Designed miniproteins, single chains. Designs and how they scored, part 10

Each design is a single chain, and the fold is of that chain. pLDDT is the mean over its residues in the fold that is shown.

## One batch from the design tools (miniprotein)

Design m336
Fold by ESMFold2-Fast:
Structure m336 (fold): chain A 86 residues (1-86)
Amino acid sequence: MSKEELDLEVELTLVAMQLALLKRIFDKVKPEDYEELLSEIDKLIERGKQLLERARALGNTPLAAEAEQIISDAEKLKKEVEEKLK
């Protein structure tokens, strides 16, 4: 891999790890903390979209697919948290 592709893979891995931590914490947070949790999820979605754009600019289809999966998983978690706020 190029240096740019390696750096992108590292960043994608870190975002995926952060998302996994938020999923684990979701069942333990109090309702008062859901707005803060949503804010953190929104940051991960924005970061995932930035990484997807970088992967596409590099023409790296596997990294782009990894970024799309992270965005999809984060948006799914966001929907689950929003449903709990109702």
Scores: mean pLDDT 85

Design m337
Fold by ESMFold2-Fast:
Structure m337 (fold): chain A 89 residues (1-89)
Amino acid sequence: EKEELEKLRKELEEELKKAEEELLNSNFSEEELKEAIARLEEMLANAEAAKEKMLKQWEEEGGTEVDLLKIEALPETVERMLKLLKEKL
């Protein structure tokens, strides 16, 4: 049902905005920022492969529509977080 998907997309957008606010207000040291950036860069480089693996796991184990939306948004989410952390550096 399309209305359910639109609701889930809105919830995901609100989650991303909240994570963005939390990142901006987080008290990270320079070392913690560099570590987080390095980890996210590694995740971004493997984001499509990770997304594919998570989709297969979702198909095998079964999951919610929210899980599917999060998996599909994984590369974009990682890229967004990476930009925010780099701006703090």
Scores: mean pLDDT 71

Design m338
Fold by ESMFold2-Fast:
Structure m338 (fold): chain A 67 residues (1-67)
Amino acid sequence: AEDGRARYEREVAEALAAAGLPADAGVEGLAAAGEAVSSPEQVALLREIGEKLNEIGDRIEEELAKL
């Protein structure tokens, strides 16, 4: 069965791998990488990842609100 939390964690892991970070870094590692990044190309990538994570997070919140 598809679960929003599982999808969120998978997307975070994929984002970490794309940024060259260890999977154990989680969302905190991704946020720290965003602050350390000054390259426009990397900033654009993190922005796209952020939009995708925001969409998944919004869906999780919507599902929780219905419970």
Scores: mean pLDDT 64

Design m339
Fold by ESMFold2-Fast:
Structure m339 (fold): chain A 80 residues (1-80)
Amino acid sequence: MDDLKEEARSRKEVAEFRRELAVREGMPPEIVAALDEVIALEDKAIAAKTEEEMRKLMAETDKKSAAADDRLRAWYASRA
């Protein structure tokens, strides 16, 4: 479980950095909101009291992160 908590903390830091860049680059608010959802789920994963709860939250985070990545790809494609 400790390794999963370390991973969740690292993933949260990355998501926070990406959110800051998205705001600075003027990305659509939908992308910023998607990153906010990822950050919130990582916070819940860090606060989880069981490994099962943490794994479930990390799976949900992966799903939300994939959706955010899809939005990013669509936005970049619209710029090409």
Scores: mean pLDDT 80

Design m340
Fold by ESMFold2-Fast:
Structure m340 (fold): chain A 110 residues (1-110)
Amino acid sequence: EKEELEKKIEELEETLKESPSAIIYFQLGYYYYKLEKYEEAIEYFEKALKLLEGKTSVLVGRAYLYLGKAYYKLGKTEEAIEYYEKAVEIFRKLDDEDLEEAEKNLEEAK
């Protein structure tokens, strides 16, 4: 499990050297989050969001949701709440299934 995630990270980091991609940055953030490397996860989610600046998409909502989760794991509750609120706004606009998870995480962080 952990070894598989580390291998996926290495492969994605090599792919990023050719061309930056918001989805690859998001996947790197997600795998670092699964490895409980929350600071690294945050950096990659922020890179994904920078490439998606001004866009409203499920990927933007998920990046905000996981950014909130990573900050919450680091005990940065105020930052977690801000990102959960941003995720809720995106998922509500899109009528997306992830809205319920984002609202639950926001309620638990308050």
Scores: mean pLDDT 86

Design m341
Fold by ESMFold2-Fast:
Structure m341 (fold): chain A 55 residues (1-55)
Amino acid sequence: SEKEKEVLERAIEGLRAVIELLRKQLPSLSPEEQAEAEKQIAVLEERIKKLEEEL
C-alpha cells in the first residue's frame, strides 16, 4: 500500500497548501470574509486530521 500512502500524503499536502493560501489572504479580507475563511480553515484542518489517522 505504498501507492495508497503516497496518494494520502499528497492529499494532505494539497490541503495544507490551501490553508496556507487562505491564511496569507486573511489580512486583506473584510471581517465577514475573514470569519468565513477561518471557518473553512478549521474544516480543512479537521479533514487533514482524519486523513492522517488513515496513514
Scores: mean pLDDT 86

Design m342
Fold by ESMFold2-Fast:
Structure m342 (fold): chain A 84 residues (1-84)
Amino acid sequence: LEQLAEEARLVAELARELGNEKAAEAAEKAAEYAEKALEAEKKGDKEAAKKYAQKALEAIAAFHAALTPEQAAALAERADALVA
């Protein structure tokens, strides 16, 4: 979840560079929900952690739906370059 939150924030930044603010907002929501899920896990609140993890996955789906195929390809290449 911590890694997912960090990656989602990087992806949000890349989406903004591509000019897709809707995708960037969805990626930021994914990062926010992933962070909330991690915090709930640290507190032992498994139910809250599960709910936030599901919302993070929904935000990731919304992010992918907001991208054009060309933007998705460009974003994947830039993300790979950043994590390599």
Scores: mean pLDDT 76

Design m343
Fold by ESMFold2-Fast:
Structure m343 (fold): chain A 108 residues (1-108)
Amino acid sequence: SSLQQLRQSLVQQLEKLSEEYEQKAKELEESDPELAKRYREKAERLRIAATLGRNKDKMPPEAKQLVHQATIASFRALALRVEGDEEGARREARRETELLREALKIVQ
């Protein structure tokens, strides 16, 4: 279906973006290790999002709830960054990553 094709396109875009962030992280390891770490974490979130998107129709309610909580954490991280709270933004980004990892364990 057209919706399935759209999902496949989005998953491929997330996978490509994840690979690009992993490569940028490697290039920055010596010059900016803190930015490299953030890019690796972003790459991991994108990879997990792609895997969950690929398995959307197989996702049980518990995994959907974790993805919902991860989405809220993502929005909180963005809001904190806009307000200049970089430390708070990093904590919410880590929470997003942890919630996505738990959702992935259920789906796998």
Scores: mean pLDDT 87

Design m344
Fold by ESMFold2-Fast:
Structure m344 (fold): chain A 79 residues (1-79)
Amino acid sequence: ALAYNNLGTVLSNLKKYDEAIEAYNKAIEIKPDFLEAKNNLGVALQNQGKALNDKDKFNEGVRISNEAKFGNSEGVTNL
């Protein structure tokens, strides 16, 4: 799980968003509670959505990132 998350981060930094998204999805598949990988997936989707002018992909990324950071129902500011 951690190795795929690290791979996704490297790929995202290279702007290889499709490959980064695949790596983050593999990390989450292995460890569904991997909040860091879910947050990173959301950020990668947002960046790809902006690059491709794809609002649906951007909004999906925002949703995934918010779920990872704040939980499923609340925009709480505590860790």
Scores: mean pLDDT 74

Design m345
Fold by ESMFold2-Fast:
Structure m345 (fold): chain A 64 residues (1-64)
Amino acid sequence: SHRQQGDQLEQQGEQAKKQGDLKTAAELYSQAALHYQEAGDQDRARRLQEQAVKLYEEYKKKQE
């Protein structure tokens, strides 16, 4: 289901973030948000999309 796929992608994103891979974490959170949107969970989709944007902005700051 889309919800289960979203849960798995969110978990993978959390692991990427813990390893310092902010770009991969942002991409995984964006994918998770899409799956939650498809599942009708708009609140969770919005929260993950916001987290993805913040992670990507942090990645860009470190990239110079």
Scores: mean pLDDT 86

Design m346
Fold by ESMFold2-Fast:
Structure m346 (fold): chain A 62 residues (1-62)
Amino acid sequence: LAEEVKRIVKEGLSEEELEKKIKELRERQAKASGGEALELGIAEGLVGIILGIKKIEERNKL
């Protein structure tokens, strides 16, 4: 979980890449089970929050 999120943050992905990553995590979660599915779901949520923050920053130039 933490490793996946750290990788995304360090890579400095664009909004398009973050959206693509969310789709990939969702597809992986659909095929996973147990704790792995839970971890992927949390990662998807965190990436979504990061994407939301980036969109707000770009629009408002915070």
Scores: mean pLDDT 72

Design m347
Fold by ESMFold2-Fast:
Structure m347 (fold): chain A 111 residues (1-111)
Amino acid sequence: MKGKVKVTVEATALDPGREVEVLAQVEVINEKTGEKKSAIGRARVRGGETATLTFELEVDIDENTIVKVSVAARGGRVLVKVTIETDKDKKTFEGEVRSGGAALTFEFKIK
């Protein structure tokens, strides 16, 4: 079934006076077929400010569809709020990403 996956990444820089580069990657994967669609976005945000990245992907959605969102930061710490929305469901995740640390990955299995 054709559907739309909307991903909103809100990134708030936590360190005063620092500029942080945020890299977000969205992947929509069908685990049965191996079909994958992806999008990448970047934003720069200064301490106390919030940047918003929005992704819209038109994909075939079934019970094997997984949405993966990975967020990395360079230059400081970022509080990340990720909202994944489809025609049937909505899920929100929160976490902190640090420069030099591993990317923060959120997975949402559409049912």
Scores: mean pLDDT 82

Design m348
Fold by ESMFold2-Fast:
Structure m348 (fold): chain A 85 residues (1-85)
Amino acid sequence: MLFKITVEDLGEVSEQIMSKETLKVILEDIIKYAEITVTFADGETIKLTTKEDIEKALEKLEEVGKATITIKTKERTITLELELV
């Protein structure tokens, strides 16, 4: 599965396409130092704390097709808009 990811970081916007496997690896690294919340197009929210949370969120993203990921660090907030390609 491929996802189109629109990244907003400090007012800068970029677009990327990446695999579920690549996204999983990135999220597994980020959860070590940041608070991650996924909001799905159906209105459900999941807070990512463990690798199991990441797997559940990615499976739901494949079903729903769209989600917003909010990454909150002590310094800033990064927003990812995800869409299944």
Scores: mean pLDDT 83

Design m349
Fold by ESMFold2-Fast:
Structure m349 (fold): chain A 66 residues (1-66)
Amino acid sequence: MTYRVTFTGSVEQEIGTVLRLIGDPNVEVTRDGPDTYLVTHHGSEAEAEALLAELRADPSVRVEEV
């Protein structure tokens, strides 16, 4: 699954989230803009859905399925 993730909150929130994502060996992160990233999950469907739900829980994060 691939998601377009845009951060509209603080720099601290963006840095924290991006560092957590790149720390996951099943997650590939590619920068798509100044505050926009393409996030691909290579793990299980359940893990990909859990990541999507986690990202969507933050109202300052915009998540679009690609």
Scores: mean pLDDT 80

Design m350
Fold by ESMFold2-Fast:
Structure m350 (fold): chain A 62 residues (1-62)
Amino acid sequence: GPEEQARVEHAKETLERLAKEIKERYPDAEVTVERVGETTFRLTVKYGDTEKELEISASEVP
């Protein structure tokens, strides 16, 4: 519904902002945000030999 759509859009904007902040703090890092489900996003951070991947529900984004 409209509330769910608003939450998903807010989560997307929040995660994209976070990705930009991580990239600005660590310029050699590769940061991507991908929508993998209707309400689920995947955040991937690659820095040197380290790769971290986190799946986040839109409902978990503040």
Scores: mean pLDDT 79

Design m351
Fold by ESMFold2-Fast:
Structure m351 (fold): chain A 80 residues (1-80)
Amino acid sequence: MSEFSRHSQKLGQILLSSAKNEKEKELAKLATQKASSYALNGDLEKAKEVVEKTLKELGASEEQKKKALEEVKKMYEAAK
């Protein structure tokens, strides 16, 4: 639980760091919520898909994508 929350917060920070305006910040928040829900329910592939699509839309770097996907994996592991 607490470990899951820590990784969910880190994921949110990574996505928000790629957002350049209020619309993109809302996309980052929604993506964090969706990815967290999928990871909590054991759907790692859907969680990764949401994050990858959102980061691509936000124009994030490959480094940001790697960090975000690592946090998604840790959320999935912590949910078990």
Scores: mean pLDDT 84

Design m352
Fold by ESMFold2-Fast:
Structure m352 (fold): chain A 100 residues (1-100)
Amino acid sequence: SEEEEARELLERFRENADLIMESKDPDQIFAALETLAELLKSPNPEIQVEAARLLVDFLEKYGDKLTPEQRERLKALLEQYLDSPNPEIQEEVRRALEAL
């Protein structure tokens, strides 16, 4: 199921976050962050919240390594969630946008 795939992906990010992000390639860092942003589309609020929190943490650590074009693309993806009915998602997305 998509939920099981999302949970596996979140666990892989938690376990291997630093190794994934130690890449000096902004395209690889962006791909990982874009994957986390896609998990915000999950119908499961636990997955949405966890993905949003990981996205904030990674942007705070590695967001400065992204190109200006990649930052703008990620901003556009995240701005869609500022009107989320879940206030916890709204707060984490705002923090992610501040880190960009």
Scores: mean pLDDT 78

Design m353
Fold by ESMFold2-Fast:
Structure m353 (fold): chain A 85 residues (1-85)
Amino acid sequence: VEELLNSLTTDERAVLAALAEASRTRPSVTAAELARRLGLSQSTTSRHLNNLLRKGLVERRRGPDGRTEYALTPLGRAVLDLMLS
């Protein structure tokens, strides 16, 4: 868990935190919504999400109308909790 946290860039940590914030109101969110929250391009946000997917910290979900959405995994929540400690 600590090793995973130390492997994260500043932008990846920001994506993880924004995803957790969004999860307070919805179970999953789109890359476009995260990009708006972070002030990043959608392509940059998608790159960070792909890196977090490879690390097992986020997962893809099928959203309403078949759009791709993202959510924290239990491992992602554990890393975020450590980051905020």
Scores: mean pLDDT 78

Design m354
Fold by ESMFold2-Fast:
Structure m354 (fold): chain A 96 residues (1-96)
Amino acid sequence: MLERLKEEFKKNVEQIKKGLADSLRKAAEAVKNGDIETAARYLVAASIYATLLDMAGEKELAEKVRKLLTEASKYIDNGDYEKAAKAFEEAAEVVK
């Protein structure tokens, strides 16, 4: 039982990381294309995945991602879409 729980936990963390990285890459792509509505949806999805990582014990990784998401959000608000895309791409690299 304990070994099965450890395997499921590990699979869940990897799935969360994959979902987070995918959401971040799609947010970067949307911002580069000027699709701010789609970028905002993926920003929300990435924030949910970061919260799930924090709950799974990956606190330092979650905090690094949240910082980059906050920076990306500020860049979007200021119309700095190139910097926003770079922040999303940097966050995706941190999740590796």
Scores: mean pLDDT 83

Design m355
Fold by ESMFold2-Fast:
Structure m355 (fold): chain A 74 residues (1-74)
Amino acid sequence: TEELLEEGRRLAAEAREAHDAGDYAAAAEATRRAAEVLRELARALRERDPELAELLLRAAEDLLAQADELEAKA
């Protein structure tokens, strides 16, 4: 679980750096990978904390929408 959190933070930082550099394609890809990490984290937490798991799934859907918008700019 902590490894997935660190992976998510790393991907979020990568997305921000790519966006700041104007590389929207790279930002979109990093954002999509971050969404996948949130889905995996949600699966891991589903039995222990189903409410948090649902919030993480919604956050992943929001990130996918952001990635689509970033890809449109590329």
Scores: mean pLDDT 82

Design m356
Fold by ESMFold2-Fast:
Structure m356 (fold): chain A 65 residues (1-65)
Amino acid sequence: PTVNAAIAAKDYTAKSPDELSLKKGELVEILANVDENYVLGKSLTTGKVGKVPKEVLTKGGAVKV
């Protein structure tokens, strides 16, 4: 199957319980746009779902899993 995924460009520490903590290089599945600055994502490493700032994600495309 194909998923829309992006790669964390840098480490990010969650600022609230609704956010994901990420490590640089971690794959994040994009589930939905939350607003102009955030997406709802799922970490493919931990399986956790939460808000992720768009600026910590690199430009990714659809990837085959």
Scores: mean pLDDT 74

Design m357
Fold by ESMFold2-Fast:
Structure m357 (fold): chain A 52 residues (1-52)
Amino acid sequence: SIGRGVAIMLLAGMGLISPEEAARRLSTLPRDLAEEVAEMLRRRGIELPPLP
């Protein structure tokens, strides 16, 4: 859900989880949402690994 994506974005943005952990959590979301959140994080300067 969008709420999970927002939570992952906030945790990664605050440095509470690694970019690698953020990517793993995003893999539990629908692909479209996961890619949208990943792009938002990259625009904020967070270097995410490719989604699994």
Scores: mean pLDDT 77

Design m358
Fold by ESMFold2-Fast:
Structure m358 (fold): chain A 62 residues (1-62)
Amino acid sequence: SLDEALAELDEMLAEFSDDPEVVRLLQELREALRTLDAAGDREGLAHMQEVTREVIRILRER
């Protein structure tokens, strides 16, 4: 869900707080999710949730 994705992004922001490039990426994903949700763009929201999930997966494998 969106709330779960945003909560997971907040956890990743805490874990990677010492990596400014990762922090910027995570903040951009969080803002994109919130903006798409507010706009009612369900297709864009679904796509951005997939992108966010893949980014988190890659970061956790490092």
Scores: mean pLDDT 84

Design m359
Fold by ESMFold2-Fast:
Structure m359 (fold): chain A 76 residues (1-76)
Amino acid sequence: SEEELLRETTRRVTELARKGYEARKEGNLEKAIEYYRKAIELLRETMEKLKDERHKEALERMIKELEELIERLKKE
């Protein structure tokens, strides 16, 4: 189901974001950006499998937030 796919994707994205946060705390901005980029890639892959437009919009918002985070980190 799309609901199950979304839950699993959200779980994996959350884990990647957590690893990114840990890398950022250790001062490894390159590694943090790598984890956030992997999260974006996973979200984009999941969007290709979704049929519900509202579900796609939710993932698009997550991608935008991660892209904005990467841009902020590049300025550090």
Scores: mean pLDDT 87

Design m361
Fold by ESMFold2-Fast:
Structure m361 (fold): chain A 61 residues (1-61)
Amino acid sequence: SEEAEKEAKILAEAAEAMKKGIEEGASAEEILAAAEKLAAEASPETAAGILDLARRAIEAI
């Protein structure tokens, strides 16, 4: 469905933003705060994906 494709794009954009933040020296706290804001505006399924990506990104630091 169009909704699924839109949510996949949002998740991909969130992943790119998290990666760029880490490369630019953002703290784990800043990354998590940004992810929580994005998750609050997304569907529950996409929100869970964004938060999972943030956790994995922080673990990769």
Scores: mean pLDDT 76

Design m362
Fold by ESMFold2-Fast:
Structure m362 (fold): chain A 90 residues (1-90)
Amino acid sequence: MEKIEALEEAVEYLIENANLSPEEVEALREIIEAARSGDVELLREVLERHPGLIRSAIAFLRSPYASELPEEVRELAIEVLEELLEKAGV
């Protein structure tokens, strides 16, 4: 529950600040839905279309560009994103 809230806050920050395409914005929203529902198939389909998206999101959240997000939110969101990569990537 808390981890998903952190992911949602981090994704909204990325949408506002990371200069994402409309397709990348939609993909991040689908990743939130997959995380909430445990839908590994949806997650896999999103990552097949956007294989670098989660890695880029993690890199942005670790960068100075994400310094306005609280550290706890960034770390929890990164943790969830890494867990999602493990579930989809083997």
Scores: mean pLDDT 82

Design m363
Fold by ESMFold2-Fast:
Formats: structure tokens, C-alpha cells, sequence
Structure m363 (fold): chain A 60 residues (1-60)
């Protein structure tokens, strides 16, 4: 995917915890994935969650 996510330092403190939790979950799921297809699906879901978080910040 070609979507750019803002770096952690650009996030308000309250959203940094959610950001780190999303990152940790994605890493954990990725470590359990055994196929390229499953890894692609995990990456897609992670990006969607980061986009939703970014939207919350932009609309606040």
C-alpha cells in the first residue's frame, strides 16, 4: 500500500498509546503468519486501523 502514516511524534499523547498498541498487535500477528497472503491481509488490516486513528486525530 502507498498510504503514508504520520510518525509517532506527530500524535497527541493520548493517541500514542493506541498507536503503539496497534503496532504491537500487527507485529504479533505478522510473527504468527506463515504465508505471504496472510501477511498481506494483516498489513492491510493494520493500515486500515492506522487510517481510522489518523481520521480521529484530524477530526478532533
Amino acid sequence: MSIKIKPLDEYPEEFRKEYLELQKEAIDEMSKATSVDEKAEISKRALEKFQELQKKIDES
Scores: mean pLDDT 73

Design m364
Fold by ESMFold2-Fast:
Order: C-alpha cells, then structure tokens, then sequence
Structure m364 (fold): chain A 60 residues (1-60)
C-alpha cells in the first residue's frame, strides 16, 4: 500500500459523499488497509484530505 493508493481511495470517497462525511476508517476500508497504516503515510486526517482535494482539483 502506497501513499498514492490511499489518496486514490480518499478521492473516490470524497467524490461519492463529500470530504465532511469521509472518515479515516472509510478510507482505510476502501483502500483495503488500516487507519494505523494511513498514519504511517500521513501525519493527520487533515494532511490526507488536503492531498486528496489537491488531486481532485487537478483531475477536475
């Protein structure tokens, strides 16, 4: 599992239900990983959501 895989899962969930309703647990489940693994790649939920939103804005 890479940072890119986690960001891709976060982007997909944000597109489906919005950033406010997207949790680290939802992202972990969608990416096939754990919240602990997400924290190995991102310092916080805010850092992950920022990366996902930047990617979403670049793709849209």
Amino acid sequence: MTKADIIDAAVALIKQKGAALTTLADIAKAAGTSVATIYKHFASKTALLKAALIKLLQDD
Scores: mean pLDDT 79

Design m365
Fold by ESMFold2-Fast:
Structure m365 (fold): chain A 95 residues (1-95)
Amino acid sequence: SLRREALLVEAEVGLLEIQVIMAKKYPDSISLEDLERLKKRAEEVLKQAEEVYQRIKNDPNATEEDIRLAERALEGAKQVLKDVEELIESYKKKQ
C-alpha cells in the first residue's frame, strides 16, 4: 500500500526530528561524523518521500488523505535535512 509507505516515511522523519532535537540539547554528545551520518539518512529519507509522493500523485486510486499524508511526509523530510545542515554549520562555527 502506498499509504503504508507514506506512513513509514513519516515515522522515519519523526525519528530524525528526535535526533535533531537531541543534537541541539546535547551538542557535546555528538560528533561532526555523527551529524554527517544523520545528513546522509535525511537525504535518503527525502528521496524516499519524493518517490512515494510521485507514486501517490500518479495513482488514480489515491485519496485526498493519501496525497496530504505524502505531502506532509515530504515537507517533514525537507525540513529535517535543512535542520541537520544548519546543525553542521553551527558545529563548524564553534571550532
Scores: mean pLDDT 87

Design m366
Fold by ESMFold2-Fast:
Structure m366 (fold): chain A 62 residues (1-62)
Amino acid sequence: SKGEKIIEEILKEVEKVYKESNGDEDKVGELAEELIEKYKLSSEEQEELAEKIVKMIMEAKE
């Protein structure tokens, strides 16, 4: 769906920032908020994105 594609694009940008910033979770959160507002994500899409970001960070710490 369109929402799934947007969430995947946001996750990709957030993951790039996380890796380039050496794990700066504050920068990840700021970028995620900007992109949520830019793409006008629904509450459900925001929750799905948040879960995927948490999973990405957890996997990066292993």
Scores: mean pLDDT 81

Design m367
Fold by ESMFold2-Fast:
Structure m367 (fold): chain A 73 residues (1-73)
Amino acid sequence: SPEELVAEAEKLLEEARKAMENGDYQKAIELFDRAADLAREAYRQTPGSELGEKARDLYLEANALRGEALKKL
């Protein structure tokens, strides 16, 4: 469901942030990519809803932070 996709994306995003804090940028990139994919699928399933807006925000955040992690490699 879109709700389960959003919940998993949030969990992966939090794990990716911890990887960033630990300097594990390669792991962070992998986790941000997975979070972005799940968030994008959630947005596709429920566009124009509050949940869809949350999914879109998670997708954008994951991609922005992935870019920051990539700069550290």
Scores: mean pLDDT 89

Design m368
Fold by ESMFold2-Fast:
Formats: structure tokens, sequence, C-alpha cells
Structure m368 (fold): chain A 84 residues (1-84)
């Protein structure tokens, strides 16, 4: 599920995994370099493809901590929809 993918991605980032490996599990677009903002965008795309109504705007993300916070907020948006 998308929630399981987000949990895996958050755990990988917290454990210092390479960004390319995190991008791979989220299915990041071919040819784009893996960075914090692109990983956040890939996570949003996965949520949209799964049919969840989440915020489509990804701000520039400049740290691991900001990326983790973004992914946790994305997860919370999906969980709120599943409880409705």
Amino acid sequence: SVLDLLDEAIAMIENGAPLEEVARILGQDFGDPANYTSIAGAAVLRAHQAGYDVEGIVPPISSREELIDFLRQLKAQIEAQLEA
C-alpha cells in the first residue's frame, strides 16, 4: 500500500539510506536526479495514482528533516481519508 511505501521511505531516510534508493521504491521519474524535493514529488504522485486526494504542491525541500516532515504530513492526509 502507499502507507507502507511511505513508512518504508521515512525509515530509510531516518537511517541514512542513499536518496537514489528511496527514489527507487517510490518510482521516481526516469532521468530526474534524486534529491529531497524530487522524492517528495514522487511520493505525492504515488498517492495520486492510488486515488488519494492530497496537496499537489511540493515546496523546495532542503534537508532530510524537512523531507521526513513532508512525508509524515502526506501520510496523515491519506490516513484521514481512510478513516472517513
Scores: mean pLDDT 78

Design m369
Fold by ESMFold2-Fast:
Structure m369 (fold): chain A 55 residues (1-55)
Amino acid sequence: SKEEKVEEALIRAQERRAAGQPVTLDELAEYAGMSKEELEKLIRELFGVRPEDLL
């Protein structure tokens, strides 16, 4: 599902951040396999936070 894609992308982003290589919102969208706009909408809908607060 799209929700699972977002969760997987966030896990990868957190791993990259822990390694000292933070990801941009554009890179997160690439990981999730969706547009930046769709990713931002899903993050707001699923987690109730701003996308920038997760990066």
Scores: mean pLDDT 77

Design m370
Fold by ESMFold2-Fast:
Structure m370 (fold): chain A 70 residues (1-70)
Amino acid sequence: MAAELAEKLTAALGDSPEAKEAARRAAELVAEARELLAAGASVEEVEARYGEEARELEARLEALKAEREA
């Protein structure tokens, strides 16, 4: 999920500072989710906890992509 968002952003913006920042944030979210899963959290619990952050990142990515295509 978050890693896929980072890949899409990098493809849309290339090596821009915005793409690097979004990729770093997505990697942090993935690392946090993996730590929770390793600690015994369910996939649903992780999705509920990080779903809003992932949705905000996805909305930001879509807005940037739409602006670039406009």
Scores: mean pLDDT 66

Design m371
Fold by ESMFold2-Fast:
Structure m371 (fold): chain A 82 residues (1-82)
Amino acid sequence: MLEELVARAEEIVARREEILAEARAAAAPYPAEAAELYVRAVELFLEAARVLAETGDVERARELLRRAEELARRARELVAAA
């Protein structure tokens, strides 16, 4: 299980710049605050993948993912409210 998670995290880390560029492009039409929160959420997601790939720390990665999900949800709420 952990080996599968680490392998997936390594794949995400290898695509880090591509994923971040795609996230910025997707957020470009959003209101500025929503775009900032969405990109921040993707940055935390990538940090979770890095932590998991480098250390295998599932608890730390899970904490970062929860924060990323919260920021992404707030970004979606701001887009819906605009």
Scores: mean pLDDT 82

